# Designs tried in a protein design run: designed miniproteins, single chains, continued (3). Part 42

Each design is a single chain, and the fold is of that chain. pLDDT is the mean over its residues in the fold that is shown.

## One batch from the design tools (miniprotein)

Design m9533
Fold by ESMFold2-Fast:
Structure m9533 (fold): chain A 100 residues (1-100)
Amino acid sequence: MNEEKAKEYSYLAGHYEGHAVYYAIEASLLKLDKSTEQSKIDELEEQAEKYQKLADEYLKKAEEYGPVDNKAFIEGLNEGINETHEELKKKEEEAKKKAE
């Protein structure tokens, strides 16, 4: 049970870290385009902070139940990055089509 919990929390920590990293990167890229509204950058940065806090909480929980499962963490990280990428890409295309 403890090892299983450590693995579950390691995966969740990775998953939320993936979301946080992707939002942070997108916010940084938008800062390079001075035509981007600051409110959009602020929203992405706020999401990055929220997911980073969740990642930190679950990582701490994983450590409480056993050693962090690096494989589970990486699997979660990859899934979180891919999910956030697909969501933001769809939102960007929809916004672009509505504007033009």
Scores: mean pLDDT 82

Design m9534
Fold by ESMFold2-Fast:
Structure m9534 (fold): chain A 65 residues (1-65)
Amino acid sequence: GPSDEELLAAAIAALEHGGGAGAAGAWGMRQHKSSKEHLAKYLEAARAAGDEVAARAAERALEQA
């Protein structure tokens, strides 16, 4: 399957499309059991981008990890 780095890169790329795309990226990382460290990096990227929907999705993914 995809690596944690590949999943993180895809999730960050999805973030550029806004809203639901960023949230779906965060959930994809969780479904593939991405590490908490990689989920935290995505949360930082979502917050830096000002995408509150993606940031909340990343926070929920971290809670479920």
Scores: mean pLDDT 72

Design m9535
Fold by ESMFold2-Fast:
Structure m9535 (fold): chain A 81 residues (1-81)
Amino acid sequence: MSAESRAVVRRYEELVERAVKEAEELVKEGKVEEAILVLEITLGLIRIGLGVAKIIGDEELARGLEELAERVEKRIEELKK
């Protein structure tokens, strides 16, 4: 993985960390629908990055972003229960 690809994955990891924390606070306030919306927006941003990674053929970047997308998707499903 190039330094640029690592930097992109790291920025998305930071985005996911912040979104999960924000969603947890919203859930504590009883704002479950808003928490889901925050995570769905974050998932959309990851999917844009994943699309770009696949177009340019950066398989390591694509894998990193796929793992982050799966993490966010699982959190959304947990909140829908």
Scores: mean pLDDT 84

Design m9536
Fold by ESMFold2-Fast:
Structure m9536 (fold): chain A 72 residues (1-72)
Amino acid sequence: SHLEKLEKEKEKAYEEGIKKGKENPSKEELEKIKKEIEELEKLAELTNNGGWLELLEIKKAYLKGYEEGIKE
């Protein structure tokens, strides 16, 4: 299902974020990810497009993982 696919993508993004945050902690990368999320939020709000909302959720999951990987 659509929801199942999105959930799997979010899980993968979160795990990848953790790995990247642990291996290569970077303030520049954090700022870049946060900026991309802000841009996606604006696009989702302006277009009300499900595709932008999915990308936003996946990117947010990655950021959560990245922050967790750094903070451990």
Scores: mean pLDDT 81

Design m9537
Fold by ESMFold2-Fast:
Structure m9537 (fold): chain A 99 residues (1-99)
Amino acid sequence: MERRERARRAVEGARTLTPDEVIGSAKAAIQRGEEDLALAILAAGVITHPERTQEISKAVLEAAEKAGNERVKEAAQRILDSPNPVEEARRLLDEVLAR
């Protein structure tokens, strides 16, 4: 599957979810050790629900801290600290889908 098609599908999937469902899916991925999936859900959720960026990113950050997942924690913190969180989320999604 082409990287652009995977990114499009992740964003489209997140558009069909509420912010709470995005948070729940990301937390489940973190608990299962599915790091790249958790990062993709975080990124797609922020891209599709930019108005809920703080809520989504903070919930994912707290879940990652509890699980000891430094990569997800760092990614969520970068989005929260960014002057352009949606652009940071797009960069994160591209990086995750390239792996």
Scores: mean pLDDT 81

Design m9538
Fold by ESMFold2-Fast:
Structure m9538 (fold): chain A 63 residues (1-63)
Amino acid sequence: MPGLLAVVSKDYTAKTPDELSLKKGEKVLILEEVDENHYLVKSLATGKVGLVPKEALGPVGPA
């Protein structure tokens, strides 16, 4: 199975054009760990791709 899944733990509003807005309870596919504090993710609800802080996500697991 390619990639990792996480559930959004809290609502997050994008603060830059590279970030993705997410709502609590949404599922995201983790595409890449960009740095210590950020993932590049794809929203399974919207299909949009962007950066999110790791703190906005719950535990990650296999897809």
Scores: mean pLDDT 78

Design m9539
Fold by ESMFold2-Fast:
Structure m9539 (fold): chain A 60 residues (1-60)
Amino acid sequence: AKGIYVALRDVPEVPGIILGLKKGDVVEVLKVYPDGTVIAKSLSTGKTGLVGTKDLKPVP
C-alpha cells in the first residue's frame, strides 16, 4: 500500500535505479509494483527511487 514507511536496514544506492537508505530512514511510498518493488521518496534527502518492500516497514 502507499503511505509512510521506515527502512529496516541500510540499502546501498544504485544511481538512477535504487534509492539509497540508512536503517531508520523515513520514506513515502508513491507506487507499488506487483513484483514487490516500490517507488519511494526519501523524506531525509528528497530523492526518489526503487526499493524492495522487504526492506520497509509501514508506519501506523
Scores: mean pLDDT 79

Design m9540
Fold by ESMFold2-Fast:
Structure m9540 (fold): chain A 75 residues (1-75)
Amino acid sequence: SSFSQSLDRAGQYIDKAQQYLQQGNVKMAQSYLTVANGRIVDAMRSTDKMSDQEFSRLGSLIDKYFKLQQQIQKS
């Protein structure tokens, strides 16, 4: 579904943010988290149209996003 593809892309941006943060590149990490946030917010507007698996995936992505955002605030 289009939601699964959008969530997969958000996951890829979060993974890129984590990689840049591990390299000490806070600016690139923040840039990728900003793009991921936009996709997560768009997905949150359509949760009623999601499968249980897509909804669970969104929840996982939100959790990863907040953990990385906290790490950036500490760097």
Scores: mean pLDDT 84

Design m9541
Fold by ESMFold2-Fast:
Structure m9541 (fold): chain A 72 residues (1-72)
Amino acid sequence: MEKIKEQIEKLKKTLEEMKNATSREDVIRLTAEILLQIGEIVDIMFDEIKKGRDRNEILEEVKKAYEEALKK
């Protein structure tokens, strides 16, 4: 799932920006971006399930992408 990998990478970048955010305005903006990116990941997962992909395969791909993002 290329789209899920891209969205998880985007989420990781936004989370890294959040660690350095000191202004209220930046925290609000980044929090909104995080929520939107999580929503996009969930929507991609639901779309793949509806297409008849194995649920366990989808979960494994998401976990792998998240673990790879966390290691870097």
Scores: mean pLDDT 77

Design m9542
Fold by ESMFold2-Fast:
Structure m9542 (fold): chain A 96 residues (1-96)
Amino acid sequence: SEEEVRELAEFVVGRAEQQGRLELAEAVRELVELAIEAGELELARRGVVTVELLLIQGRWEEALELARRLIELVREGRFEEALELALRAEEEVLNS
């Protein structure tokens, strides 16, 4: 649900801010807002989950790069490519 995705995003933003990763926190907020506005709830959820997994592993630079790339693809209307990127990143982080 939209509410569930927003709660998850708020948690991830809070973690990023607590770690001093302000640019990542801003990117997560922007990604979620754009994806929700586009009706892409699955993309928003998977993107946020993958960013959180990268943050837990201390890979905050990769998390920021992923969030920014997802924002770019969403702004271009390339939702399928954005979802594929999020899924590939999730698989990579779970295998690392």
Scores: mean pLDDT 88

Design m9543
Fold by ESMFold2-Fast:
Structure m9543 (fold): chain A 100 residues (1-100)
Amino acid sequence: LYSEGLRALLEGNYEEAVALFKEYLAKNPDDANAWFNLGVALLELGKYEEALEYLDKAAELLGGPSVGILLQRAKAYKGLGKYEEAEKDLDEAFARAGLA
């Protein structure tokens, strides 16, 4: 189920990826990587508020946002016109990656 969701995501079948990851997460709610991939699929569908919810869930399970989560959250914030929040996440991601 996880691998089917990941395949759908990689093939650009974002609605299918969302459905598969939601089904997987119903049984595996502590899988931060699955919450992250669900958020990415929702970002590609332009569902920015929902994407942020699940990216934040992934960050919570990891004890804080990874560089990957920060970058995807910034993309979602930009999609919502929340440029200040996007800039803060990008600045943190670049600092952690040694780019600042």
Scores: mean pLDDT 86

Design m9544
Fold by ESMFold2-Fast:
Structure m9544 (fold): chain A 59 residues (1-59)
Amino acid sequence: DERLREALRLAEEALKEVKEKMEKDPSLTKEEAKEMLREKGEEISRRTGIEVPVSEEAI
């Protein structure tokens, strides 16, 4: 499904962006980073209609 492929790609990009922000700002807590990742996951789900398992453990 095209939507599933798009959702997974967006989820991978979101994880990359969050990790990059953590490297640029060492004062950013892991808890805040996980919250940002969850928020992005919810946005992707709303946009694509597919609930994607965003791995918070990757942080």
Scores: mean pLDDT 75

Design m9545
Fold by ESMFold2-Fast:
Structure m9545 (fold): chain A 138 residues (1-138)
Amino acid sequence: SDELVEKGREAYLKGRYEEAARLYEKAIELDPNNSEAWNNLGRALYHLGRLEEAKEYYEKAIELNPNNPQAWYNLGKVLEELGRKEEAAKYYLKAAQLFLSGGRYKDAIKYAQKAIELGSPEIQKQAQDILMSAKAGL
């Protein structure tokens, strides 16, 4: 429920990640289609070092809401920490595309640069095009 998500957010902001995770898990039990609760559970688990579980829950958040650039960026970050750099670059590229389409030019630049640093030549080319478009929007 929305109340459990709010309580989870309060615990998260106070650094109580285990408590936040439990509250988000209860929110998901009541509403399994709440993409924000899945993304927030992933963030809490990321801070607890539970990287594979964080990855799974970010993937679920994206399945429910593919237009949330935060979930794509968070999945990229987890994959980068797992050493899966080329996969991370694909998700950073997707986050940069969504930030660009949303007029969030500084965020689009940041994640396009990450995609350039970690990606294949094909990903680098697509990320460079986003970087140029985002810089023109500033």
Scores: mean pLDDT 91

Design m9546
Fold by ESMFold2-Fast:
Structure m9546 (fold): chain A 70 residues (1-70)
Amino acid sequence: LDPEIRKTAEAALAALQAGNVAAALKGLEDLIRLSRDDPELRRLAEEALQALRNGDVAAAERHLQEILSR
């Protein structure tokens, strides 16, 4: 996994765990930009962003953990 992608995903996950939804949303947007050349990672980041926009924090956290497991 690209170190910048890992750092961004870890920061987004930490923000979610701290209840900072605004920081997590920004982190997910940054992840989508960084994942331009990785369609699979981009899809996971987009799914996490959609889950978080729908208030599904648990689903967003799970998708971020999936990104970090790569």
Scores: mean pLDDT 82

Design m9547
Fold by ESMFold2-Fast:
Structure m9547 (fold): chain A 57 residues (1-57)
Amino acid sequence: GAAMEAAARAAAEALRAGGSGREAFDAKVQGGIDAGHELSTEEAERAAALGAVLAGR
């Protein structure tokens, strides 16, 4: 959903900015919260995978 996409984009932006994996993790969790959705562990893992794909662009 939109919250997961927002979380994935936040993670991708952190990674593209040269951030650490820790910073990408924090960004994706916060992105989900800001979009009004608390990500589950499974959703957070999916958002991380999507973020990595987006960072490769």
Scores: mean pLDDT 67

Design m9548
Fold by ESMFold2-Fast:
Structure m9548 (fold): chain A 75 residues (1-75)
Amino acid sequence: MEIDPAAFAEAAEAARKQAEAVKEANKDNEEAVALAERLAELAREAAEAARAGDLARALELAAEATRVAEQLHDV
């Protein structure tokens, strides 16, 4: 399975925009806003790592983003 850094970066950027939309939808819930902000930050960093060719770091950041998304679901 081949990971295309450009495609990964685009997917991470799309995830960042989705996290920002979740923040806007939940702006009256401070905990949800904080988790959505962290999700957007992790997705941005994953996109940057992928563009730099550091796929190992991009995958690690994506895994962390998944954990934050699970926490966001619980609030």
Scores: mean pLDDT 78

Design m9549
Fold by ESMFold2-Fast:
Structure m9549 (fold): chain A 60 residues (1-60)
Amino acid sequence: MEEIKKVKEEADKLHEEYLKKIEEIENSDLSEEEKKERIKKLEAEFNKKMAELEKKLEEL
C-alpha cells in the first residue's frame, strides 16, 4: 500500500518541521510567555495537519 508509505512520509516531514521550529523558539531570547504562545500555536497547527493525515489513513 503505497498510500500508507506516502502518508507516513508526510507525517515525518511535518514532525521534523515542527521540531525545528520548536528549537528555534527555545533558542530565541523571547520571554517565557512568548515562547509558550508560539509553541502552542505550532502544536495546534501540527495537530490539525496530523488529524488530516489520520483521516486519510482511515479511508485507505
Scores: mean pLDDT 80

Design m9550
Fold by ESMFold2-Fast:
Formats: structure tokens, C-alpha cells, sequence
Structure m9550 (fold): chain A 58 residues (1-58)
């Protein structure tokens, strides 16, 4: 949870700086959900990244 939240913050910062495009973030979210191995953390992380993409890139 904490590590996932930290990673989400970094992803959000990169999106804000336009260092990562939408496609790369979608890939990252999918890979990270698999890597975490925690179903609860996985769902939370994916929803967080999804919100960041919608908020920052839309």
C-alpha cells in the first residue's frame, strides 16, 4: 500500500511533467498490478493511476 502510493505519486508527477504518455502509463499500471501481488493494493493502484490519467491527460 505505502510503496504503491509512493509509486502512484511518482507516476502522477511524471504525467504532470508530460514525461510519460498515456500509453506508457497504461502499460505501467498493468505491469505494476501484476508485480504488487496484492489484490487490494492492485485495485487501489490501478484506480489511482486511472484517475491521474483522466485528470492530468484529459
Amino acid sequence: AETGAELLKKVSDLVKKKQIDEDLLSKLADELSETMGDDSTKDQLLEGIKKELSEKLS
Scores: mean pLDDT 62

Design m9551
Fold by ESMFold2-Fast:
Parts: structure tokens; C-alpha cells; sequence
Structure m9551 (fold): chain A 59 residues (1-59)
């Protein structure tokens, strides 16, 4: 089911983010994919990217 696959993919991303396993490059690529896939606005994409990059720098 496409919807469940999207939910699982988002969950994996968040788990990797919390564990500090994602690189800045991986985060940017994933955010761009999420924007295309979920029709996120540029503002939503930028805000999410900023928060994720800040989290990685702390980890």
C-alpha cells in the first residue's frame, strides 16, 4: 500500500535523524523527495531542513 510505504519511509527517516545517522546530504535529498512526494511548500521544506540540520550539528 503506497500510503503505508510513505508512513514507514518517514518513520525510518525520523529514527535515523534521532540517532544522528543522517548526513546533511542525505537530509537534503530526502527533504527534496518528501517535497515532491507529499507536495510540501517551499517554506515547509526549508523549515524542516533547517530543524534537521540543527539536530545533526548537536548530535
Amino acid sequence: VDQSEEVLEKKKFLEKLVNGELSDEEIKEYIEELKKKNNLSDEQKEKLLKNLLASLKTA
Scores: mean pLDDT 69

Design m9552
Fold by ESMFold2-Fast:
Structure m9552 (fold): chain A 97 residues (1-97)
Amino acid sequence: SMARRRAASLLVAAGIALTAAIFYAEQGDYETAVRDSEIAGQLGVEAAKLAGNEEGAKEVQKLFQRMVDAIRAGAPVEELARLGQEFVRKLAEAIDK
């Protein structure tokens, strides 16, 4: 219960950081966008691990790396938003029972 509540809190924090990353990527501030994406990835992996889902943590880590790579490649905001939605969805799945 406690670890699960902490995982849910980290999911919310990861979502906020990811939203900021997409915003800064749209502004052309790729340095800040990458940093905020790295924060989102770290929070997401921690949330999945706290939920006891090691496979989910690996999937979230892969999606985070795809997001960072997409930002560095200058991917369109629509693609970043889709990757962000996939990241949040997989993270929510990873912390569920």
Scores: mean pLDDT 86

Design m9553
Fold by ESMFold2-Fast:
Structure m9553 (fold): chain A 69 residues (1-69)
Amino acid sequence: MEEIEREVVRALGEIALAIALKDMERQGFSKEDLERFREEGEKAIDEHAERLDPQGAVDAILEIYERLR
């Protein structure tokens, strides 16, 4: 069960990250900024997946997005 829960948290985080990246790309952010966001987002997703914290994963992606915006 816990393994499935971690995968669900990762999936939710990845969806949030993908949506945010698409929005940043449409806003004209550079490829370098998009890659940095992805790297920070992936690290946050992994951290929150290990903690079984789907809300925290999404919130972390939004926080990184606001910080880079």
Scores: mean pLDDT 80

Design m9554
Fold by ESMFold2-Fast:
Parts: sequence; C-alpha cells; structure tokens
Structure m9554 (fold): chain A 69 residues (1-69)
Amino acid sequence: DELRKELLKLIGEILDLIGEIIELEKKLKKAEAAGKKEEVEKIKKEIKELEEELKKLREKLKELEEKLK
C-alpha cells in the first residue's frame, strides 16, 4: 500500500524535525542561562523556521489521512 509507505515516511520526517527542535530548545536554554543574547536570537530564528517546516509536514499528514478514509 503506497499510502501507508508515504504515511510512515512522513511520520519519520516529523519525528526527525521534532528531535531537531528539542535539541535547539535545549541549546536555547543554555544560551539564555549564559546570557548570550545574540546566540539566543539566532536559535529562536532557527526554531521558528523548523516550526514552520513542522506545520507543513502536519498539513501533508492531514491530507494523507483524508485519502486513507
């Protein structure tokens, strides 16, 4: 089933992206604790970009879910 393969691939991509966001949030907390204002702003921008990518993947997952109905 091609739709199931697409679903599993998409779930994998979502999980990888969530992992990257978690790692950046951990780095953000360390940078905030160290008072590294410039690094904090850089990490916040990176997190925002990954959150937008995650939103797009979630939308694709929703579309695929509708096709499986």
Scores: mean pLDDT 84

Design m9555
Fold by ESMFold2-Fast:
Structure m9555 (fold): chain A 75 residues (1-75)
Amino acid sequence: LEEIGREALALVGSVFAQLSDEQRGKLLKPLAELVEATRAGDREKLRQAMLSIADILEEAGFTEEAERLRKLAER
């Protein structure tokens, strides 16, 4: 679970500098939820946070990263 959370954070980090301030703002809550779910070992909350982040990344034009994150959420 920690490994999945770290992979998700690394993926978001790879595109974070390319996001607008508005897009980064939208990520604040799902990213906090991702970190908390990873620490708590809450797989369902981790999955939901990752799917929320994927939707934001897709809206931002990062379709490949969104798809990778959705696949990771199924593990």
Scores: mean pLDDT 82

Design m9556
Fold by ESMFold2-Fast:
Structure m9556 (fold): chain A 64 residues (1-64)
Amino acid sequence: DPLEEARRLLQEAKKALDNGDIKASIELVRKAKEVASQIPDPEERERLLNEVDELLKKIAEKLN
């Protein structure tokens, strides 16, 4: 199920970011984006892709 997999990957990415593992967080967010793009429901897909973008912004702030 792409929706559940994308949610799980985003949770793991957030944990990696909280632990200071920026590289792991980036890889997990990238994978979450790929999986989220496969979600059949356009509303759920847009929501998960927006969460990906928000997390990428937080990662970018830590790399600034």
Scores: mean pLDDT 84

Design m9557
Fold by ESMFold2-Fast:
Structure m9557 (fold): chain A 87 residues (1-87)
Amino acid sequence: MEDRKKLIEKYEELKKEIEKKTEEALKEKDKEKLEKIKKEIEELYKKFLEEVLNVEKLGGGAETYEMIKELEELVKEAIKKIEEKIK
């Protein structure tokens, strides 16, 4: 199914983008830039959730749920690291 394949591709892209932004944040010392990176990560996650919600059937609800859970954990870890650096 085309929509499911596209969703998986976006999931992998999003994981890489969050990891990249987390690394950028770890090298950044400006609090305003750190806040911006944090918001960008949150926005990327929200957009992915909106795309998931717009796909009625993916052929495996458990698989989609696991992807969402993994991304949520990744986002929480990234935000925590950025917040620790801001303080």
Scores: mean pLDDT 74

Design m9558
Fold by ESMFold2-Fast:
Structure m9558 (fold): chain A 55 residues (1-55)
Amino acid sequence: MSDAQKQEAIRLVNEAIDRIDAGADEEAVLAELRERLIALGLSPETADRVAESIR
């Protein structure tokens, strides 16, 4: 995985956290995050683990 992909993944995670903190539906935000991480080139398993790491 490239450094650019890692930076984009971190940005997507932070965006998801901000949306949840702002009162967005957590389930919907996490589902969108998983899809976007998979589109970025992460495996479904890695995307799921990243989403599960968000509190």
Scores: mean pLDDT 80

Design m9559
Fold by ESMFold2-Fast:
Structure m9559 (fold): chain A 119 residues (1-119)
Amino acid sequence: MEAVEAAEEVLLELETSEAVKKAIEKARKEPKREMAEADGVFASVLPPERRLTPAGEPVELAAVVASKDDGTATVGVGWRQGGRLGARGERVGDGTRETLERDAGAFLRLSGVGQTPAA
């Protein structure tokens, strides 16, 4: 399982609607990783990021975000470190595309996973 699949799974545990599942599936098929829309849900699959832990080990991070017409947004974050897989989901932000992409990036940073030590 890839980090992005773990991110999708935890998001779908928090948000079980078929519209969210369709939007995420469509977003995964977008050649340019652009935000996809299905049934009033907007979804984005962020490209995986590679970072180093403070110990110098590589970590792969991935995020999946979905927002609904009611302005609610949900983010799944997945990570892989040394063959171990983890994931966390959270409801964040509002439903605009720019807010979702910002909040997914902030959530990845705030999760504290795979950050390179401050210089």
Scores: mean pLDDT 64

Design m9560
Fold by ESMFold2-Fast:
Structure m9560 (fold): chain A 72 residues (1-72)
Amino acid sequence: SAQDEYDEGVALLVAGRYEEAAEKFRKAIELDPNFYAAWAGLGVALKRLGRDEEAAEAWKKAYELAPSTPPK
């Protein structure tokens, strides 16, 4: 499931295995493209890999998909 892929990604992030973590978060997103936590996790993993532009795009998606945004 998307949740299972996400949980594995989080475990890999904690272990410092950033490339594998990013792959797991991408799998979670493939299963549920609205899974904002997986987009945020992908952003963290990509930032750790030095892929700053892709990380920023992933965080933007996480922010857009979050169920509550503060009023502007």
Scores: mean pLDDT 80

Design m9562
Fold by ESMFold2-Fast:
Structure m9562 (fold): chain A 77 residues (1-77)
Amino acid sequence: SEKQKAAAKEVGLILRAIGAMLDQNGEEALRDIKALVELAKKYNDKETLEMAKRLINRFIQLFPELKDEAEKILKEL
């Protein structure tokens, strides 16, 4: 189903965001996190929204220069 395809894409975006953070690519990680949040909201995936919140909090610690942009996403959760 489309919802199952979305769940697979959510897992891919989580792994991509983590990979980008490890690669010190904050801009890519933030784009992946934004896409993850939008997809999780579309399918009312509360578990993935909680994961996204944890990813954003970790992101802010690793990329303090992008904190304001990350906090805007966090306020929408």
Scores: mean pLDDT 87

Design m9563
Fold by ESMFold2-Fast:
Structure m9563 (fold): chain A 64 residues (1-64)
Amino acid sequence: EEEALEEILEETRERLEKAKTEEEVSQIVDEAGARILAATSDSALMARAAAEINRLAEEKKKEL
């Protein structure tokens, strides 16, 4: 489960780097969230992965 979450986080980072609008960032975050829910049923792992994705999204939005 952790390896699957790490893969999702790496892919999400790459997609966020290429995003050019806040709308694209929101779409990437929503898609990553759905993938996390499909990859694990552990609430703690879900929360940690979601927090990291939100942190990356906020960082990207500051660049836009």
Scores: mean pLDDT 79

Design m9564
Fold by ESMFold2-Fast:
Structure m9564 (fold): chain A 67 residues (1-67)
Amino acid sequence: PPAPRTPLAMKGLRYMKLGDEAFKNGDYELAIKYYEKALEYFRADPDGAPYIPLVEKKIEEAKKKLE
């Protein structure tokens, strides 16, 4: 998706990157927490809408690692 220009969508991207870092470190519970925060920001901003399905897929992937 195109780079977000709005502060809330940018904050969503920041939390998504924190989730990605936690996922990389094997901390799947922390990754889910950060991804859920990213989802809140993307839902609060129309520019965040294209990122919503991406973050939802990341949450499902992290949940599968906890099974």
Scores: mean pLDDT 83

Design m9565
Fold by ESMFold2-Fast:
Structure m9565 (fold): chain A 61 residues (1-61)
Amino acid sequence: MTDEDMIEALKEEGVSEEEAERIVNAPVWDAEQVELMRRVGLRRVAASRAAAAEEAARLAA
């Protein structure tokens, strides 16, 4: 997962672009930032699985 991917996912959670960049580049995360990143990670896994299923269907067609 790239820094750009994390910034984009944080923006989808309602975080501003500047705040997302601050979180991604922060040397340490507080408990709220850790929870936010956990939710972002779960959304990324769900999105990745959906994309893989769609790609498999496209290749089978």
Scores: mean pLDDT 70

Design m9566
Fold by ESMFold2-Fast:
Structure m9566 (fold): chain A 55 residues (1-55)
Amino acid sequence: MSEEVKELKKELLEKEIEAGIYRIQYAVTGDEEYLKKAEEYEKKAKEIREKIEKL
């Protein structure tokens, strides 16, 4: 596996973890700002997955 793919997989995991944290914060607080942040990180994770699939 190339170094580029390894770095992308690391970034993907980091974005997925951040999205999960914001989802939990939204569930606890009901604050729409956390929902928006979770969705933003989920979108970034999706984009990284698509990049990995192209490599």
Scores: mean pLDDT 83

Design m9567
Fold by ESMFold2-Fast:
Structure m9567 (fold): chain A 66 residues (1-66)
Amino acid sequence: MEVLKKPGETEEERRRQALGFAEGALRYGMSKEEIVELLTKHFGYSEEEAREIVDEAERRLAERRK
């Protein structure tokens, strides 16, 4: 699966939106695997990129809840 992303601002903004979505889904009680699937389906990220986003969102959420 090949995804063509726009450089700079657009990529960062899309990633921020994906992070917000992943964070919300984690709060809703979804597993990391489910969120990776959703990011791939809705945002068009590769599995590896989606996992990075989910990991970052989970880390952010965990740090906030400490």
Scores: mean pLDDT 73

Design m9568
Fold by ESMFold2-Fast:
Structure m9568 (fold): chain A 79 residues (1-79)
Amino acid sequence: SEIEELRKKAEKLEAEAESFKAIYEDLKKGAEENKKKGNKELAEEAEKGAKEAEEKYKKYEEEAKKAREEAKRLEEEAK
């Protein structure tokens, strides 16, 4: 079923988003800790990594949302 495939795709994308969101949160915390310690270079590297991880998790969240919306559209058409 196309609906089942879209749901599975959304679940996989949601799992990827959660993984990158965890990386984002860890790097953001590391950046704040390094700023507090005066480690400017390490803070800047962590901020850059956090931005990259944020872009990835948001992309996966958006792709998952679209897959969920497409599945709902197909379910509605099947009524």
Scores: mean pLDDT 87

Design m9569
Fold by ESMFold2-Fast:
Structure m9569 (fold): chain A 93 residues (1-93)
Amino acid sequence: AKEYFEKGKELAKEGRYKEAIEYYKKALELDPDYAEAYNNLGEVLAELARFDEAIEAYEKALELDPDYEEAKANLEKVKNYYGNIIKEAVDRT
């Protein structure tokens, strides 16, 4: 699991977000309780504007580790940003 997670981090650092997602998913197939892999998966999903999937990934990280402050902060940021985008789109019509 850790080797796939580290590869996912390297790919994300290079901006190769779709490939990073595949490696984070492989890490989670080997270790479904890998809270850090869910948090990092959420981060790359948010970079791709896949906000619903990012929210689910952060919520899963928090189900596994309720004290995971980074995942909690990331979840709040994505919910606020996504909520503002939806509201702005509605307010334009």
Scores: mean pLDDT 79

